# Designs tried in a protein design run: designed miniproteins, single chains, continued (5). Part 66

Each design is a single chain, and the fold is of that chain. pLDDT is the mean over its residues in the fold that is shown.

## One batch from the design tools (miniprotein)

Design m18423
Fold by ESMFold2-Fast:
Structure m18423 (fold): chain A 96 residues (1-96)
Amino acid sequence: SEEERRFLEAEAEVALHLMQASLWEKIADRYLKEGNKEKAIEAYQKAIEHYERALQVLEDALPHASPEQRARLEGLIASIREDLANLKKKLEEVKK
């Protein structure tokens, strides 16, 4: 169905943003280890942006989801929100 296709397209977009967020966080951690605080901050900010984009896609898909899909999406949203909160806290520590 068109609805199922739209859901799969949303899942693909979310997967790409989550992959980018993870990679940018790893890049940031590497810059931090190398003493490049400025580049670490820039990379953490990119990771945050990708997590926020993933959340937007999920929240936009939520009203159109079946009850089963909705439960899965809500779980993923909660997980991403926790990862975002932890990453934002980590970024503030790096800025000190």
Scores: mean pLDDT 88

Design m18424
Fold by ESMFold2-Fast:
Structure m18424 (fold): chain A 74 residues (1-74)
Amino acid sequence: SAEEAVAAVKKHLDYLKEKYNFTPEQEKVFEEALKKIEEAARKGVADGLSREQLNLEITKIVSEFLKKLDELEK
């Protein structure tokens, strides 16, 4: 399900947060990414998106998160 896909991504991101000891600013970006993933999953399910389509949308959000994280390390 969409909720299962979101849960898997959240678990992976939580692991990365603990592993890499994020700064408070990085934690804020992380929390915003989680919120966007949850909103995308909810809307995707409501719009009837397939599991594959939802995974693509979540992947885009994760890519944007990683880009913002990189910008904070400059």
Scores: mean pLDDT 74

Design m18425
Fold by ESMFold2-Fast:
Structure m18425 (fold): chain A 88 residues (1-88)
Amino acid sequence: MVEELAELVKKHDLRETLLEFAKKMGYEEQVKKILELGLDEATLRLLVNFFGAVAAGTEADRMYDLLISALRGAGKEEAAKIVEEIYA
C-alpha cells in the first residue's frame, strides 16, 4: 500500500526531529519560519544535521557552512539569514 508514503514519512521525520532540536536550543519559532519557506528534503537534512551538531557540540561550524551555502544556492536568502542569527 501507498507508493509515496516513504517520501512523506522521511520529510515528516526530518521536520519533527528538527523542531525537537530547535525546542531544546530555544529556536523553535525561528525554525518554524524557515520551514514555512518550503525547504527540499536535502536542505531539511542539512538543517537537522546542523542542529544535531550544535546540540552534540561537534562539527557545528562545518555543518553551518554547508547549510548556509545550500540555502543561498537554492535562493532561500530569508532562511539563510535566520540561521545566521541563530548561530552568530
Scores: mean pLDDT 75

Design m18426
Fold by ESMFold2-Fast:
Structure m18426 (fold): chain A 90 residues (1-90)
Amino acid sequence: SELREKLLEAAEKGDVDTAIEYLKQMIEEGVLPEELNEWLREAVRKLIEQGKPVQAMALAIEGVGLQLEYERSLTPEEKARLEARRKARQ
């Protein structure tokens, strides 16, 4: 995914704000929570490797918050659709 590569590049540069914008776009494009969480963990790890643990924590907290806000914004029909996609992965 091009968005995954951009997220990781932003993390390597320590640009948390840009990384958060790519996470927002991934959520809007319907990336599954399991995949998004794996990419988020990879981005957080890169920030830690760069000696930026505060930025790493900020990205992790904001990333989780964005996912929670997205799930809360869904209609019951959209929530059912998301859960069906998650079950299909099993």
Scores: mean pLDDT 81

Design m18427
Fold by ESMFold2-Fast:
Structure m18427 (fold): chain A 86 residues (1-86)
Amino acid sequence: DALTAQGRELFLQGKYDEAIELYKQAIARDPNNAEAYTNLGEVLLAQGKYDEAIEYYQKAIALDPNNERAKSMLITALNAAGKDPN
């Protein structure tokens, strides 16, 4: 999807808020887009918003139980949320 591709480009440039808006637009157009939920979680994880990232990774896994990337990132987010910053 063009919106998820553009969102990833913005994320790589550190434009987190703009990336989030594009991923939300992708979800609005296709609520079953597990990739958009996974990508939104990654932006939130990068911002230190662990609880929100966990929620979006769980949504991605619910839509696509074979999404290994979302499962791996969920473990990362859970570990980050369960530990004080070292």
Scores: mean pLDDT 83

Design m18428
Fold by ESMFold2-Fast:
Structure m18428 (fold): chain A 90 residues (1-90)
Amino acid sequence: SLALSPEEAERLRQGALESIDLAEKYFKEGNKSKAASYLASAMIYATLLDLSGDREGAAEVYERIAEVLEKMGDTESAERYRKLAEELRA
């Protein structure tokens, strides 16, 4: 697993949530390309949190990614990310 300090883990969590908020903002503005880019950034942050052992932080980010994907009409991907969040909490 990637070794992170608590401060580093918190920065990754905040980066993920900011990226998710920006993805939703750009999607609402009709900028699908920027929305997809920020969503991809959030996915990278979530993966790093998971690999670092911050399972709850990763689960929170995966749930937020799923919400945005559902708003975008990608219900299949949304369900996959919800399952990832559930698995991290099991």
Scores: mean pLDDT 86

Design m18429
Fold by ESMFold2-Fast:
Structure m18429 (fold): chain A 55 residues (1-55)
Amino acid sequence: SEAEKAIERLKEALQALLESKDSPGEVVQEKLDELYRAQLEAIDLTGKSVAELLA
């Protein structure tokens, strides 16, 4: 459950970053920071690499 929620947050953070491509650099950096935190949480909760979680 918590692992599934972390994977969902990771996918949402990635989508948000992709949608921010035309945004100011500060907004893009904020989305990158959110993605980084989501990746760390997903790895911590699942023990899997980001590549495995997104495959």
Scores: mean pLDDT 79

Design m18430
Fold by ESMFold2-Fast:
Structure m18430 (fold): chain A 60 residues (1-60)
Amino acid sequence: MDGDGVVDAEELKEILKSLGYNPSDEEVQKLIDLFDSDGDGELDEEELKELLEALEKSES
């Protein structure tokens, strides 16, 4: 990947599963709604990073 891709709900669910989360489809859509500033229904690389950083905060 050249680092300028977008992540849809299905890809986000796969990423979250690889990190040990078990989100429902509705939970994944809710996360996209929270971090999708562009309204595309997808996360760009910067939005995905923000989401992952928010999840990492739960480890402290």
Scores: mean pLDDT 73

Design m18431
Fold by ESMFold2-Fast:
Structure m18431 (fold): chain A 63 residues (1-63)
Amino acid sequence: SELVERLIAEAEERLRAGADPAAVAREVMQRAKEAGLSEEELRRIEEAILRAVLDLQDAGRLP
């Protein structure tokens, strides 16, 4: 759970700093899978990243 929270926080921070969403998603999800996180934990991370991207798009900070 701590790793899930850390990966989500890192992804959200990188996205807010202007990192490429596709690169952030790929790198974070790869690390999560390599760490042996469950399907439910992987889905939670994926949904958090997608939500952060949507929020940034709604704010006009991403296309």
Scores: mean pLDDT 84

Design m18432
Fold by ESMFold2-Fast:
Structure m18432 (fold): chain A 50 residues (1-50)
Amino acid sequence: SKMEQAVDYGVELIRQGKDVGTIGLELRKTFGLSDEETAQAVREALERSA
């Protein structure tokens, strides 16, 4: 649930042209993710945006 919301938001940020570092920081702060969860959410967002 929280991870799926983070991935969906990550996809939107990618579509807005934000860089991976900015996306990771935004997801970590917005959803309270760990570093590992943030890395996973960014990877999944990139895969879904292909």
Scores: mean pLDDT 85

Design m18433
Fold by ESMFold2-Fast:
Structure m18433 (fold): chain A 62 residues (1-62)
Amino acid sequence: SPETQRLRGLRDTLLRIRDDLRAFLERARARGELSPEEVARLEDNLRVLEETIARLDRRIAE
């Protein structure tokens, strides 16, 4: 369906954002560029992204 195609497109976009954020966080931590507060904030953002992807996966499976 067109709705399923749109949800899959959104999922693919969010997966790329998640992977980019993970890569950024790993590089920045390795360089000591982030404070503990900034790390915690980014980890929270990553968790929300992963929860959103999981909800999309469930909706696509319906």
Scores: mean pLDDT 86

Design m18434
Fold by ESMFold2-Fast:
Structure m18434 (fold): chain A 103 residues (1-103)
Amino acid sequence: SAALEEAERLIQEMVAIHQEIQAILLALERDPSTPEDVKAEAARLAAEAAALLDRGLALYQRMLTEELSPEERARVLAELREILARLRAILDELRALEAAARA
């Protein structure tokens, strides 16, 4: 279905963003010049992103395993889009922390 195909695309983008978040976290952790408060904030943001991805995966599993009405599918897609928007915001915050740590 078109709704399931959109959910799959949203999940693929969430996974890609999560991988970028993990790469930034690892780069900050491996640099001994990164301040401890920056490392702590990066770890907090990465933990929030992991929880959001877990929620997104649970919603996607619901799309795969439940006979959802069109209204229920629309609500799941809306929540997946909100989760993706939050993940993008977290990635932007982590990129800003990385840039500040290099300045």
Scores: mean pLDDT 91

Design m18435
Fold by ESMFold2-Fast:
Structure m18435 (fold): chain A 61 residues (1-61)
Amino acid sequence: SEKQKLINELIALKLRKIGLEFDKRLGIEKGTISEEELAEIEEEIKRLEEEIKRLEEKLKE
């Protein structure tokens, strides 16, 4: 169903965000992440947050 597809997409986006947040934290802690790589990860996390919020609002209907 369309609703189930949206739920599956939302779960996938949330898991991707968790993975990026983990990678960011680990990279900072280990000193293995560059300033450019950090900025790229933070931009991707922001985009994922916006997409997650949009899908959550869509699912409230």
Scores: mean pLDDT 86

Design m18436
Fold by ESMFold2-Fast:
Structure m18436 (fold): chain A 84 residues (1-84)
Amino acid sequence: SMEFEERLQKKREIAEKYIAELREKGVSDEHIEKLRKLFEETLKIEQAVEEGMSILEAMLKYTSDEDTRESIRKRIEQARARAG
């Protein structure tokens, strides 16, 4: 919905302000880059869930951490095998 899209946009703005504050406090560009990617992944997951994707499926699609992705894949496979 448009209301959800407005909420996502506000979350993006809050994340950008937080990143700007961290830069001013002398946090390294490498740490800021990792945090920025994490925020972008989180917002994509929230959007996908709102659009009807399961949280595990959304996390698998948008999470870049390979160990987390493998853990989620196993959970999805187990859930699908037990779907009844």
Scores: mean pLDDT 80

Design m18437
Fold by ESMFold2-Fast:
Structure m18437 (fold): chain A 62 residues (1-62)
Amino acid sequence: SADELLEEGKKALEQGNLEEAARHYVRAFREDPSNEEARALLQKLIEEHPELRDVVSRELAA
């Protein structure tokens, strides 16, 4: 579920696995685009780590 993907993304972020966090957040957003938490967490991640924009774009295009 989107909530489970967000939980896995948060765990990846805590472990410093930024690309994995980005992938989980994008997948959560794709599963439920109306999920405001997924959108907010993905936006915050990109604001804090702009280098992840390419990872996010690739995952959104997949």
Scores: mean pLDDT 83

Design m18438
Fold by ESMFold2-Fast:
Structure m18438 (fold): chain A 93 residues (1-93)
Amino acid sequence: EVEALIYEGLGAAALKRGDVDTAIYYFEKAIEIAGEDNGRALFLLGQAYEKKGDYEKAAKYYRQASENFRKAGNTVFADQAEKKADELEKKAK
């Protein structure tokens, strides 16, 4: 959906500026519109929480992104998200 893509773009721009809370807000809006089947938005939300230092939430979103990418047949992005989730789960403990 076009609106979800716009929110993803706004979130990515905010994240590049270091405005992590604004990025989280926009990525959550993208997921709200497109649903939890949006692996890209889930991955971006994981990156935003990682930058915020919330490793537990970041790991959860990366894991959800990995599952979504794997169901879509995108094994490269699924593996990348899974590795990120594993690394951050270790930091969250």
Scores: mean pLDDT 81

Design m18439
Fold by ESMFold2-Fast:
Structure m18439 (fold): chain A 91 residues (1-91)
Amino acid sequence: MAKEKEEKAIKLAEEAAKAYEAGDYEKAAELLEKALELAPEEKKAILLVNLGEAYYKAGDYEKAIEAYKKALELAPGSKLAEANLKKAEEE
């Protein structure tokens, strides 16, 4: 059961990455939100960074900031989340 959820989370994150590359940031965010529901705790920080990037590109800076802050709470040493949070706050 847990393994099946993790595999689904990975597939959703891969689909989100494809949507992001295609410029469909709203769909990327939706897929990442679904991936977060299924992901194991140790993968949530990176998924939250990706979700924040999707929100940022969609112009939803408030949701991007919230996602990056949650990522930093789970992984306080994440330089990627820290840099992205600073960038979103400067918009």
Scores: mean pLDDT 82

Design m18440
Fold by ESMFold2-Fast:
Structure m18440 (fold): chain A 78 residues (1-78)
Amino acid sequence: SLVEKAEELEQKGIEAEKKGDYKTAANYFYESGLLYAEAGDVERAAQSFVKAANAYHKAGDDAGLEALVRELEERFGG
């Protein structure tokens, strides 16, 4: 299911974050958030996007953070 795949990606993000690979962690959390959103799990999607934003910030990936914000505006802002 979408939720099961999202949970798998979230776990990969957590493992990447533990290793200090913040860029990889951010990408996994971002993909997990998209899958939770597609499944209609708004709460877990929001949590995953917050984790992605924090990981992009720790990675110094301003472009990734900007892309995340734009995606959230497009999907949830109208």
Scores: mean pLDDT 86

Design m18441
Fold by ESMFold2-Fast:
Structure m18441 (fold): chain A 82 residues (1-82)
Amino acid sequence: SEKEREEAKKLFEKAVEAVEEGDLEKAKEYLKEAIKAGAKAEGIEISEEEAEKAAEDAVERLVEAKKAGKLEEARKRVLESI
């Protein structure tokens, strides 16, 4: 569904902004909602536990990208895949 895919993109962009600001708890919340919205867009059932774990892993990857000066590159790559 297009609406859920667009919601996933918006939530992901908010998560990247939170990582830039250093608010990792807020980034995780946005990533969890983005992952859930993305799963719904693809017709995939995902548990809260799976979404939480995936969001934790995604925050770590974005933090590593930020430290490497590649946060914008990572953002564009993920948005192109949604």
Scores: mean pLDDT 84

Design m18442
Fold by ESMFold2-Fast:
Structure m18442 (fold): chain A 74 residues (1-74)
Amino acid sequence: LSPEVEKRIDEVAEKLKTASFDEAVALLREFWAFLDERGLSPEERKQAVIRLANKAMEAGKEDLFVRALQAVAA
């Protein structure tokens, strides 16, 4: 992943630590829009999502992340 994408992942992960569910959904929508604007390959997108998920898990926010991801994906 590019340094710009890794920095965005770190920023989103940090904000998720104190986010409500609605804030987490908004953060993930903004993150998806960012990945779209950057023109990432499907493989790079998958790596970015996995990296963010791992950081959410490390912060004890896996449940919040999964619920927000479900809201964004469908």
Scores: mean pLDDT 81

Design m18443
Fold by ESMFold2-Fast:
Structure m18443 (fold): chain A 80 residues (1-80)
Amino acid sequence: MKIPKEVLDAEVEGSLYVMKGTIAKKMGDLEEAAEYYEKAAEHFREAARLAEEAGDEELAARLRATAELLEEEARKLKEE
């Protein structure tokens, strides 16, 4: 099974925002960290959509789960 380039590009962008969110969290900026995790989730949702269009339902489901986890982390940071 080969992952389409457009799915990988969206996953890379999402991962970069996860990194930015993690750095912000370590610096104590919880609001900024939440915003970065929300942006990361948007990119993973786009990657899931692209995977679904490519016919890879398993990959799409995993990417949606990742986006949901990031959205939940962002919610917790805002409610802390």
Scores: mean pLDDT 84

Design m18444
Fold by ESMFold2-Fast:
Structure m18444 (fold): chain A 90 residues (1-90)
Amino acid sequence: SEAEEYYNKGLELYEQGKLEEAAEYFEKAIKLDPNFAEAYYNLGQVLADLGKLDEAIKYYEKAIELDPGFSEAYKNLAKVLAEKKKKEAA
């Protein structure tokens, strides 16, 4: 599908370290398929890499809402929550 094409392009850009462009393509994938759990998850990863922890949390939570069996989303959500807690406690 067109959503999968945008998603795959987002993955290629993410692998190249083009974080802002990767985010744009994952957002395009989500716009075409609002139930695309993997696209929400990868957008969360990009936002976490950009230091946008609150936004990353929202997108990981959305990925889990759409796919409650998404183990990687739970793992990365826990990691970002721990990182945010450390920064707020410092």
Scores: mean pLDDT 88

Design m18445
Fold by ESMFold2-Fast:
Structure m18445 (fold): chain A 72 residues (1-72)
Amino acid sequence: SKEEILKLITEELVKAGLSEEEARELAKEVVELLEAGDLQGARELLLRAGLSREQADLILGDALTILIRARR
């Protein structure tokens, strides 16, 4: 679900050093980009937040898995 993805991204951003409020706001933007099919935009936001490419790719992979399951 969207809430499940939002929570996952928020938790990873907090681990990367963002405040809970900043993480929630950025995670919402990432989710909106993923719903629009903009994977590159979502990745760029995560990288700007201080995540490595490897961390961003893992998070996006998990988020996409949740989105695919939600369609069934």
Scores: mean pLDDT 80

Design m18446
Fold by ESMFold2-Fast:
Structure m18446 (fold): chain A 86 residues (1-86)
Amino acid sequence: SAEEKKILANALNNLGNVLTKLGRYEEAEEKYQEALEIKKEIGDKLGVATTLNNLAAVLTALGRLEEAEEKRKEAEEIRAEIGSLK
C-alpha cells in the first residue's frame, strides 16, 4: 500500500541520516536515493523535498557541489508548488 511504502521510505531516509552522522556518505546517498524513488512513486511531495535536501547535504560532504545545488533547487521548486495555493 502507499502507507506501507511511505513508512519504508521514511525508514530509509532515517537510515540515511544515521549513515551521514557516521560519515558513511556514499551509503547515505544510496539510502536517500531509495527513499526518494518510493516517495516520488506515491506522490509524497513534501517527503521528496525533505529527502532532496538531505541528499544535497551528503553531496556537499562528498564535494559534489553542483549536484548538491541541483537537488536543493528541485526541493525549493517542489516546496513552491505545495505553497502555490496562497
Scores: mean pLDDT 88

Design m18447
Fold by ESMFold2-Fast:
Structure m18447 (fold): chain A 85 residues (1-85)
Amino acid sequence: APVRLTPEQAERALRHIDEAIAAVEKGDLEKAAQHLSEFFRVLAEAGVAEPLSPEEILEMLKRMTKEQALAFLRGLRDTVRELAA
């Protein structure tokens, strides 16, 4: 059976992804990468993803347009909501 997030893990993950989205909207990619790294740490605690460093995430975000980065982050948010239900 697929692993599901606990309510606590889902809340923590959603907070970090929402902060990452807000940071991308402000053009603060370093802050976005920090929050997204913490997001993947929460998912790794649940056994559903591997942790990624802020440096790896920052490189990835720098290769995206702002619109692509926001779409990516919103997709991750939707995935968390699905795993929490």
Scores: mean pLDDT 85

Design m18448
Fold by ESMFold2-Fast:
Structure m18448 (fold): chain A 71 residues (1-71)
Amino acid sequence: GKEELKKKLLEKIGEILRLIGEIFDLELELERAKKEGDEEKAKELEKRIEELKERMKELLKEMKEIEEELK
């Protein structure tokens, strides 16, 4: 029922909040790496940030599908 869909939505929200925090931490590390001239570390961090942003897009799509089912 709707309550099960709401629980799934809350779980997805929790995962998105965790990803936002992780992306924020990685962006701070990226700024540090760029300031220190560590180009190799900067590239690795940029790739990780991009991967997490893609995962976030997938979660947002899943949340939209759940929201449509709740209507």
Scores: mean pLDDT 84

Design m18449
Fold by ESMFold2-Fast:
Structure m18449 (fold): chain A 63 residues (1-63)
Amino acid sequence: SEFDAEAEVTLLLMLASVYEKSGDYEKAIETYKEALKVAEERGLSPQTIENIKKYLEELEKKK
């Protein structure tokens, strides 16, 4: 369901944040990409998808 997808994306974003704070940028990037895939495949709002893309792009610049 859409509700389950939102929960999954939120959990993945929290996990990615933990990896980023630990300096594991590669795992953080992979986890953000997984969150983006779930958001796109499950049809989450365009704003949510765009926000995830922006987080991913900024993180990739730090690598």
Scores: mean pLDDT 81

Design m18450
Fold by ESMFold2-Fast:
Structure m18450 (fold): chain A 70 residues (1-70)
Amino acid sequence: DEAEKYLEKAIEALEKGDYETALKYAEKAIEHSKDPKLLAEAYGVRALAYYGLGDEEKAKEDIEKANEAS
């Protein structure tokens, strides 16, 4: 699945500290999925990327979206 591959790339980027790349691929995973579980994980990854970039407000919004999706 396309969305699962994007999520994998987002997680790899987070592990490397590449928050901009993690954000990009998390966004693509969100765009390409309607699965609540995958969306929850993708929003969680995007939240961590936002924290890494210093955007605490957007990170909190994505944590809320992850909870709503699950």
Scores: mean pLDDT 86

Design m18451
Fold by ESMFold2-Fast:
Structure m18451 (fold): chain A 93 residues (1-93)
Amino acid sequence: MSAEELLRKASIYVNEKKYDEAIKYAQEAIEKSTDPVLKAVAYTILARAYELKGKFDEAIESYKKAIEYSTDPALIHLLNERIKELEEKKKAK
């Protein structure tokens, strides 16, 4: 499977609430990809899967990795806002 095909399947698994499969496929895409753009997408999917599992620390770490590989200012801004929301959710417990 190509990194792009792995990312497509990871996104489908997130929508199906199969978060462990989504995590596995996103991690495989990260390992196979040499493209920073594809790595940013893979880390974003990984972060979303962790977030939906309630693993906020892993989600925040993965979003930070997505920012490191991204050159899109709009995406970086959205991911920083998402990190802030998750940090606030952690403090509310």
Scores: mean pLDDT 85

Design m18453
Fold by ESMFold2-Fast:
Structure m18453 (fold): chain A 86 residues (1-86)
Amino acid sequence: MEEERRREEEERRREREEIARAIGHMLRAIGLIIEYEILKKNGKLTEEDKEKLKKEAEEAIEEAEKVSDESMSSALEELRKKLEEL
Protein backbone atom coordinates (compact mmCIF):
# COMPACT_ATOMS: atom_id res chain seq x y z
CA MET A 1 0.00 0.00 0.00
CA GLU A 2 1.15 3.58 -0.71
CA GLU A 3 1.27 4.64 2.97
CA GLU A 4 3.56 1.74 3.96
CA ARG A 5 5.95 2.54 1.08
CA ARG A 6 6.05 6.21 2.18
CA ARG A 7 6.85 5.23 5.78
CA GLU A 8 9.66 2.88 4.69
CA GLU A 9 11.12 5.56 2.39
CA GLU A 10 10.88 8.27 5.10
CA GLU A 11 12.42 5.92 7.70
CA ARG A 12 15.31 5.08 5.33
CA ARG A 13 15.84 8.77 4.49
CA ARG A 14 15.81 9.75 8.18
CA GLU A 15 18.30 6.99 9.02
CA ARG A 16 20.61 8.12 6.20
CA GLU A 17 20.33 11.76 7.30
CA GLU A 18 21.16 10.81 10.92
CA ILE A 19 24.19 8.77 9.76
CA ALA A 20 25.35 11.70 7.57
CA ARG A 21 24.98 14.14 10.51
CA ALA A 22 26.89 11.82 12.87
CA ILE A 23 29.70 11.42 10.30
CA GLY A 24 29.78 15.20 9.72
CA HIS A 25 30.15 15.92 13.44
CA MET A 26 32.88 13.26 13.79
CA LEU A 27 34.81 14.72 10.82
CA ARG A 28 34.51 18.19 12.39
CA ALA A 29 35.93 16.86 15.69
CA ILE A 30 38.80 15.10 13.83
CA GLY A 31 39.58 18.30 11.88
CA LEU A 32 39.66 20.43 15.04
CA ILE A 33 41.97 17.92 16.80
CA ILE A 34 44.32 17.88 13.76
CA GLU A 35 44.29 21.72 13.68
CA TYR A 36 45.26 21.75 17.39
CA GLU A 37 48.13 19.27 16.79
CA ILE A 38 49.50 21.17 13.75
CA LEU A 39 49.37 24.56 15.54
CA LYS A 40 51.09 23.00 18.59
CA LYS A 41 53.81 21.39 16.41
CA ASN A 42 54.47 24.74 14.66
CA GLY A 43 54.64 26.66 17.98
CA LYS A 44 51.60 28.78 16.95
CA LEU A 45 49.06 27.39 19.42
CA THR A 46 47.90 30.15 21.82
CA GLU A 47 46.14 29.50 25.17
CA GLU A 48 42.98 30.99 23.58
CA ASP A 49 43.26 28.54 20.65
CA LYS A 50 43.72 25.61 23.09
CA GLU A 51 40.47 26.41 24.92
CA LYS A 52 38.51 27.21 21.73
CA LEU A 53 39.61 24.17 19.69
CA LYS A 54 39.14 21.75 22.63
CA LYS A 55 35.67 23.17 23.37
CA GLU A 56 34.58 23.05 19.70
CA ALA A 57 35.91 19.47 19.30
CA GLU A 58 34.11 18.38 22.52
CA GLU A 59 30.86 20.00 21.27
CA ALA A 60 31.25 18.21 17.90
CA ILE A 61 31.72 14.84 19.68
CA GLU A 62 28.63 15.56 21.85
CA GLU A 63 26.54 16.37 18.74
CA ALA A 64 27.78 13.17 17.03
CA GLU A 65 26.87 11.11 20.15
CA LYS A 66 23.27 12.45 20.02
CA VAL A 67 22.69 11.11 16.46
CA SER A 68 25.25 8.27 16.17
CA ASP A 69 24.59 4.57 15.66
CA GLU A 70 25.99 2.09 18.26
CA SER A 71 28.57 0.95 15.66
CA MET A 72 30.18 4.42 15.97
CA SER A 73 30.58 4.28 19.79
CA SER A 74 34.19 2.96 19.71
CA ALA A 75 35.27 5.67 17.24
CA LEU A 76 33.64 8.38 19.40
CA GLU A 77 35.37 6.97 22.51
CA GLU A 78 38.74 7.11 20.68
CA LEU A 79 38.05 10.75 19.69
CA ARG A 80 37.24 11.65 23.32
CA LYS A 81 40.45 9.93 24.49
CA LYS A 82 42.50 11.79 21.86
CA LEU A 83 40.91 15.10 22.94
CA GLU A 84 41.83 14.36 26.60
CA GLU A 85 45.45 13.60 25.55
CA LEU A 86 45.77 17.09 23.97
Scores: mean pLDDT 80

Design m18454
Fold by ESMFold2-Fast:
Structure m18454 (fold): chain A 57 residues (1-57)
Amino acid sequence: SALLEELAKKYGISVTQLEGLRTLALELGVDLAARYAVRDLGLSEEQAREIIEALLA
């Protein structure tokens, strides 16, 4: 996906990590996905919000 490749470049995370984050948001909810993005991917809360919004669009 061109979107996943662009997000990976912008935020310095892998396409595989973005696919995992999208699946997490869809299956377990946005709040848990945001906590994972901040804690385990090293993203800021603002970056986590932007990425999850883009992934679910």
Scores: mean pLDDT 84

Design m18455
Fold by ESMFold2-Fast:
Structure m18455 (fold): chain A 81 residues (1-81)
Amino acid sequence: AERLIEEALRLAEEAERVAKEGAAAYAAGDYAEAARKFLEAAELLRRAAEVAEPADPELARALLEAARRVEEAARQAEAAG
């Protein structure tokens, strides 16, 4: 259980870093890079949710919701570029 939560949090931390890079690209008007980074972050969050689910279903649901929000940001970036 502990190792699954640790791995999920590692993936979530990586996703947060990538999402921040996406937000910075969006603010700079680089919508193609922003969309790419947001999609990468969403994939990491979905993987984190899958890893977390057997140990912490509540954390998994929060991570999946975060993935959906980041996917929405990617769609907005794609529409802007």
Scores: mean pLDDT 87

Design m18456
Fold by ESMFold2-Fast:
Structure m18456 (fold): chain A 84 residues (1-84)
Amino acid sequence: MEKWKAKALEPVSKETVEELAKFLSSIPGVKILEIKGDTIIFEAESFESLVEGLRKAGVEILEETEDSITFEFKGHRWTATKLE
């Protein structure tokens, strides 16, 4: 399992961060480890399973690289980056 960091690219409320954390935890193979302000630390089984889970849940993926995913959730932009 790989560790990931989801961070808001815009100012967001604590409620919005917690909504994203709950949403991410609903994706099979995702486990939330920590929430720090506008940042969520989580584990996913693989990059591919995370991307598939986001797409199946109707999340708009704006950009995808080998180590990051930029997406829109609840009208805010977020980036999820793989942690080493």
Scores: mean pLDDT 81

Design m18457
Fold by ESMFold2-Fast:
Structure m18457 (fold): chain A 77 residues (1-77)
Amino acid sequence: MPLSDEFIELVERRIEELRERLKTIDNPEARALLEEAIAILEELIEKAKAGKISIEEAIGRVLRAIGLEIDAELLLK
């Protein structure tokens, strides 16, 4: 089953939110983690639009991106 258009839109919105957040961060390690999270989500969108991603892989990629976001926030505290 291809991912829903609504799910794709939510991920695209999250990428934009992360890009906006990245503009306010000057810590290079935190920036690298957020850039990696963005890359994981961008690959998810590309695969989803191509119909080449399972729901399980999509969930795994979202969880990895969330983990990187948490690690970045911990570096900023």
Scores: mean pLDDT 83

Design m18458
Fold by ESMFold2-Fast:
Order: sequence, then C-alpha cells, then structure tokens
Structure m18458 (fold): chain A 56 residues (1-56)
Amino acid sequence: MEIEELKKKAVEALKKGDFEEANKYIRKLAELEGISEEEAREIVSQEVEEEQGREA
C-alpha cells in the first residue's frame, strides 16, 4: 500500500472516532516510513488539525 493511502485512512478513522482502525494504519505507516509510532501519530494528528482548521 502507498504511504499516502495509509495516511488518509488514519485521518478518516480519527475523524470518525474509530481509534482502533486509526492505530492500525498509524502502525503500518510508521513501519513503511521507518519512523516511530509516536512520530506517525504526530503526522496524522497534524493532518486532522489542518483539515479542521480549514472548516472552521
């Protein structure tokens, strides 16, 4: 799977409140990018905040 697809799925899951789904995609994203799960969570969290900022 493409890194971009996992990122989008993680963001969508967080917006829906599906934390288990979001964590699955975050772990896969971290593994593919060779970064920590903590860093992957930061990236996904920033994307959610940016999207919500645009809607406000």
Scores: mean pLDDT 76

Design m18459
Fold by ESMFold2-Fast:
Structure m18459 (fold): chain A 61 residues (1-61)
Amino acid sequence: MSPEEKFLATVEQVADQLGLTPEEREELIERVKKAFEENNGDLDATLKELMREVRRLVERR
């Protein structure tokens, strides 16, 4: 498995735990994939963006 696939599996688990709608889940996954591409596979930078998006979603509640 690629590091990207493992990371996306983690994002899916986070989305399930947060009870995100299908649309919110898809947006989160797309944002994380884009961040991974823009940072040339830097997991630390991608994780930082993921945490920022999760915080944004939680703050809306």
Scores: mean pLDDT 74

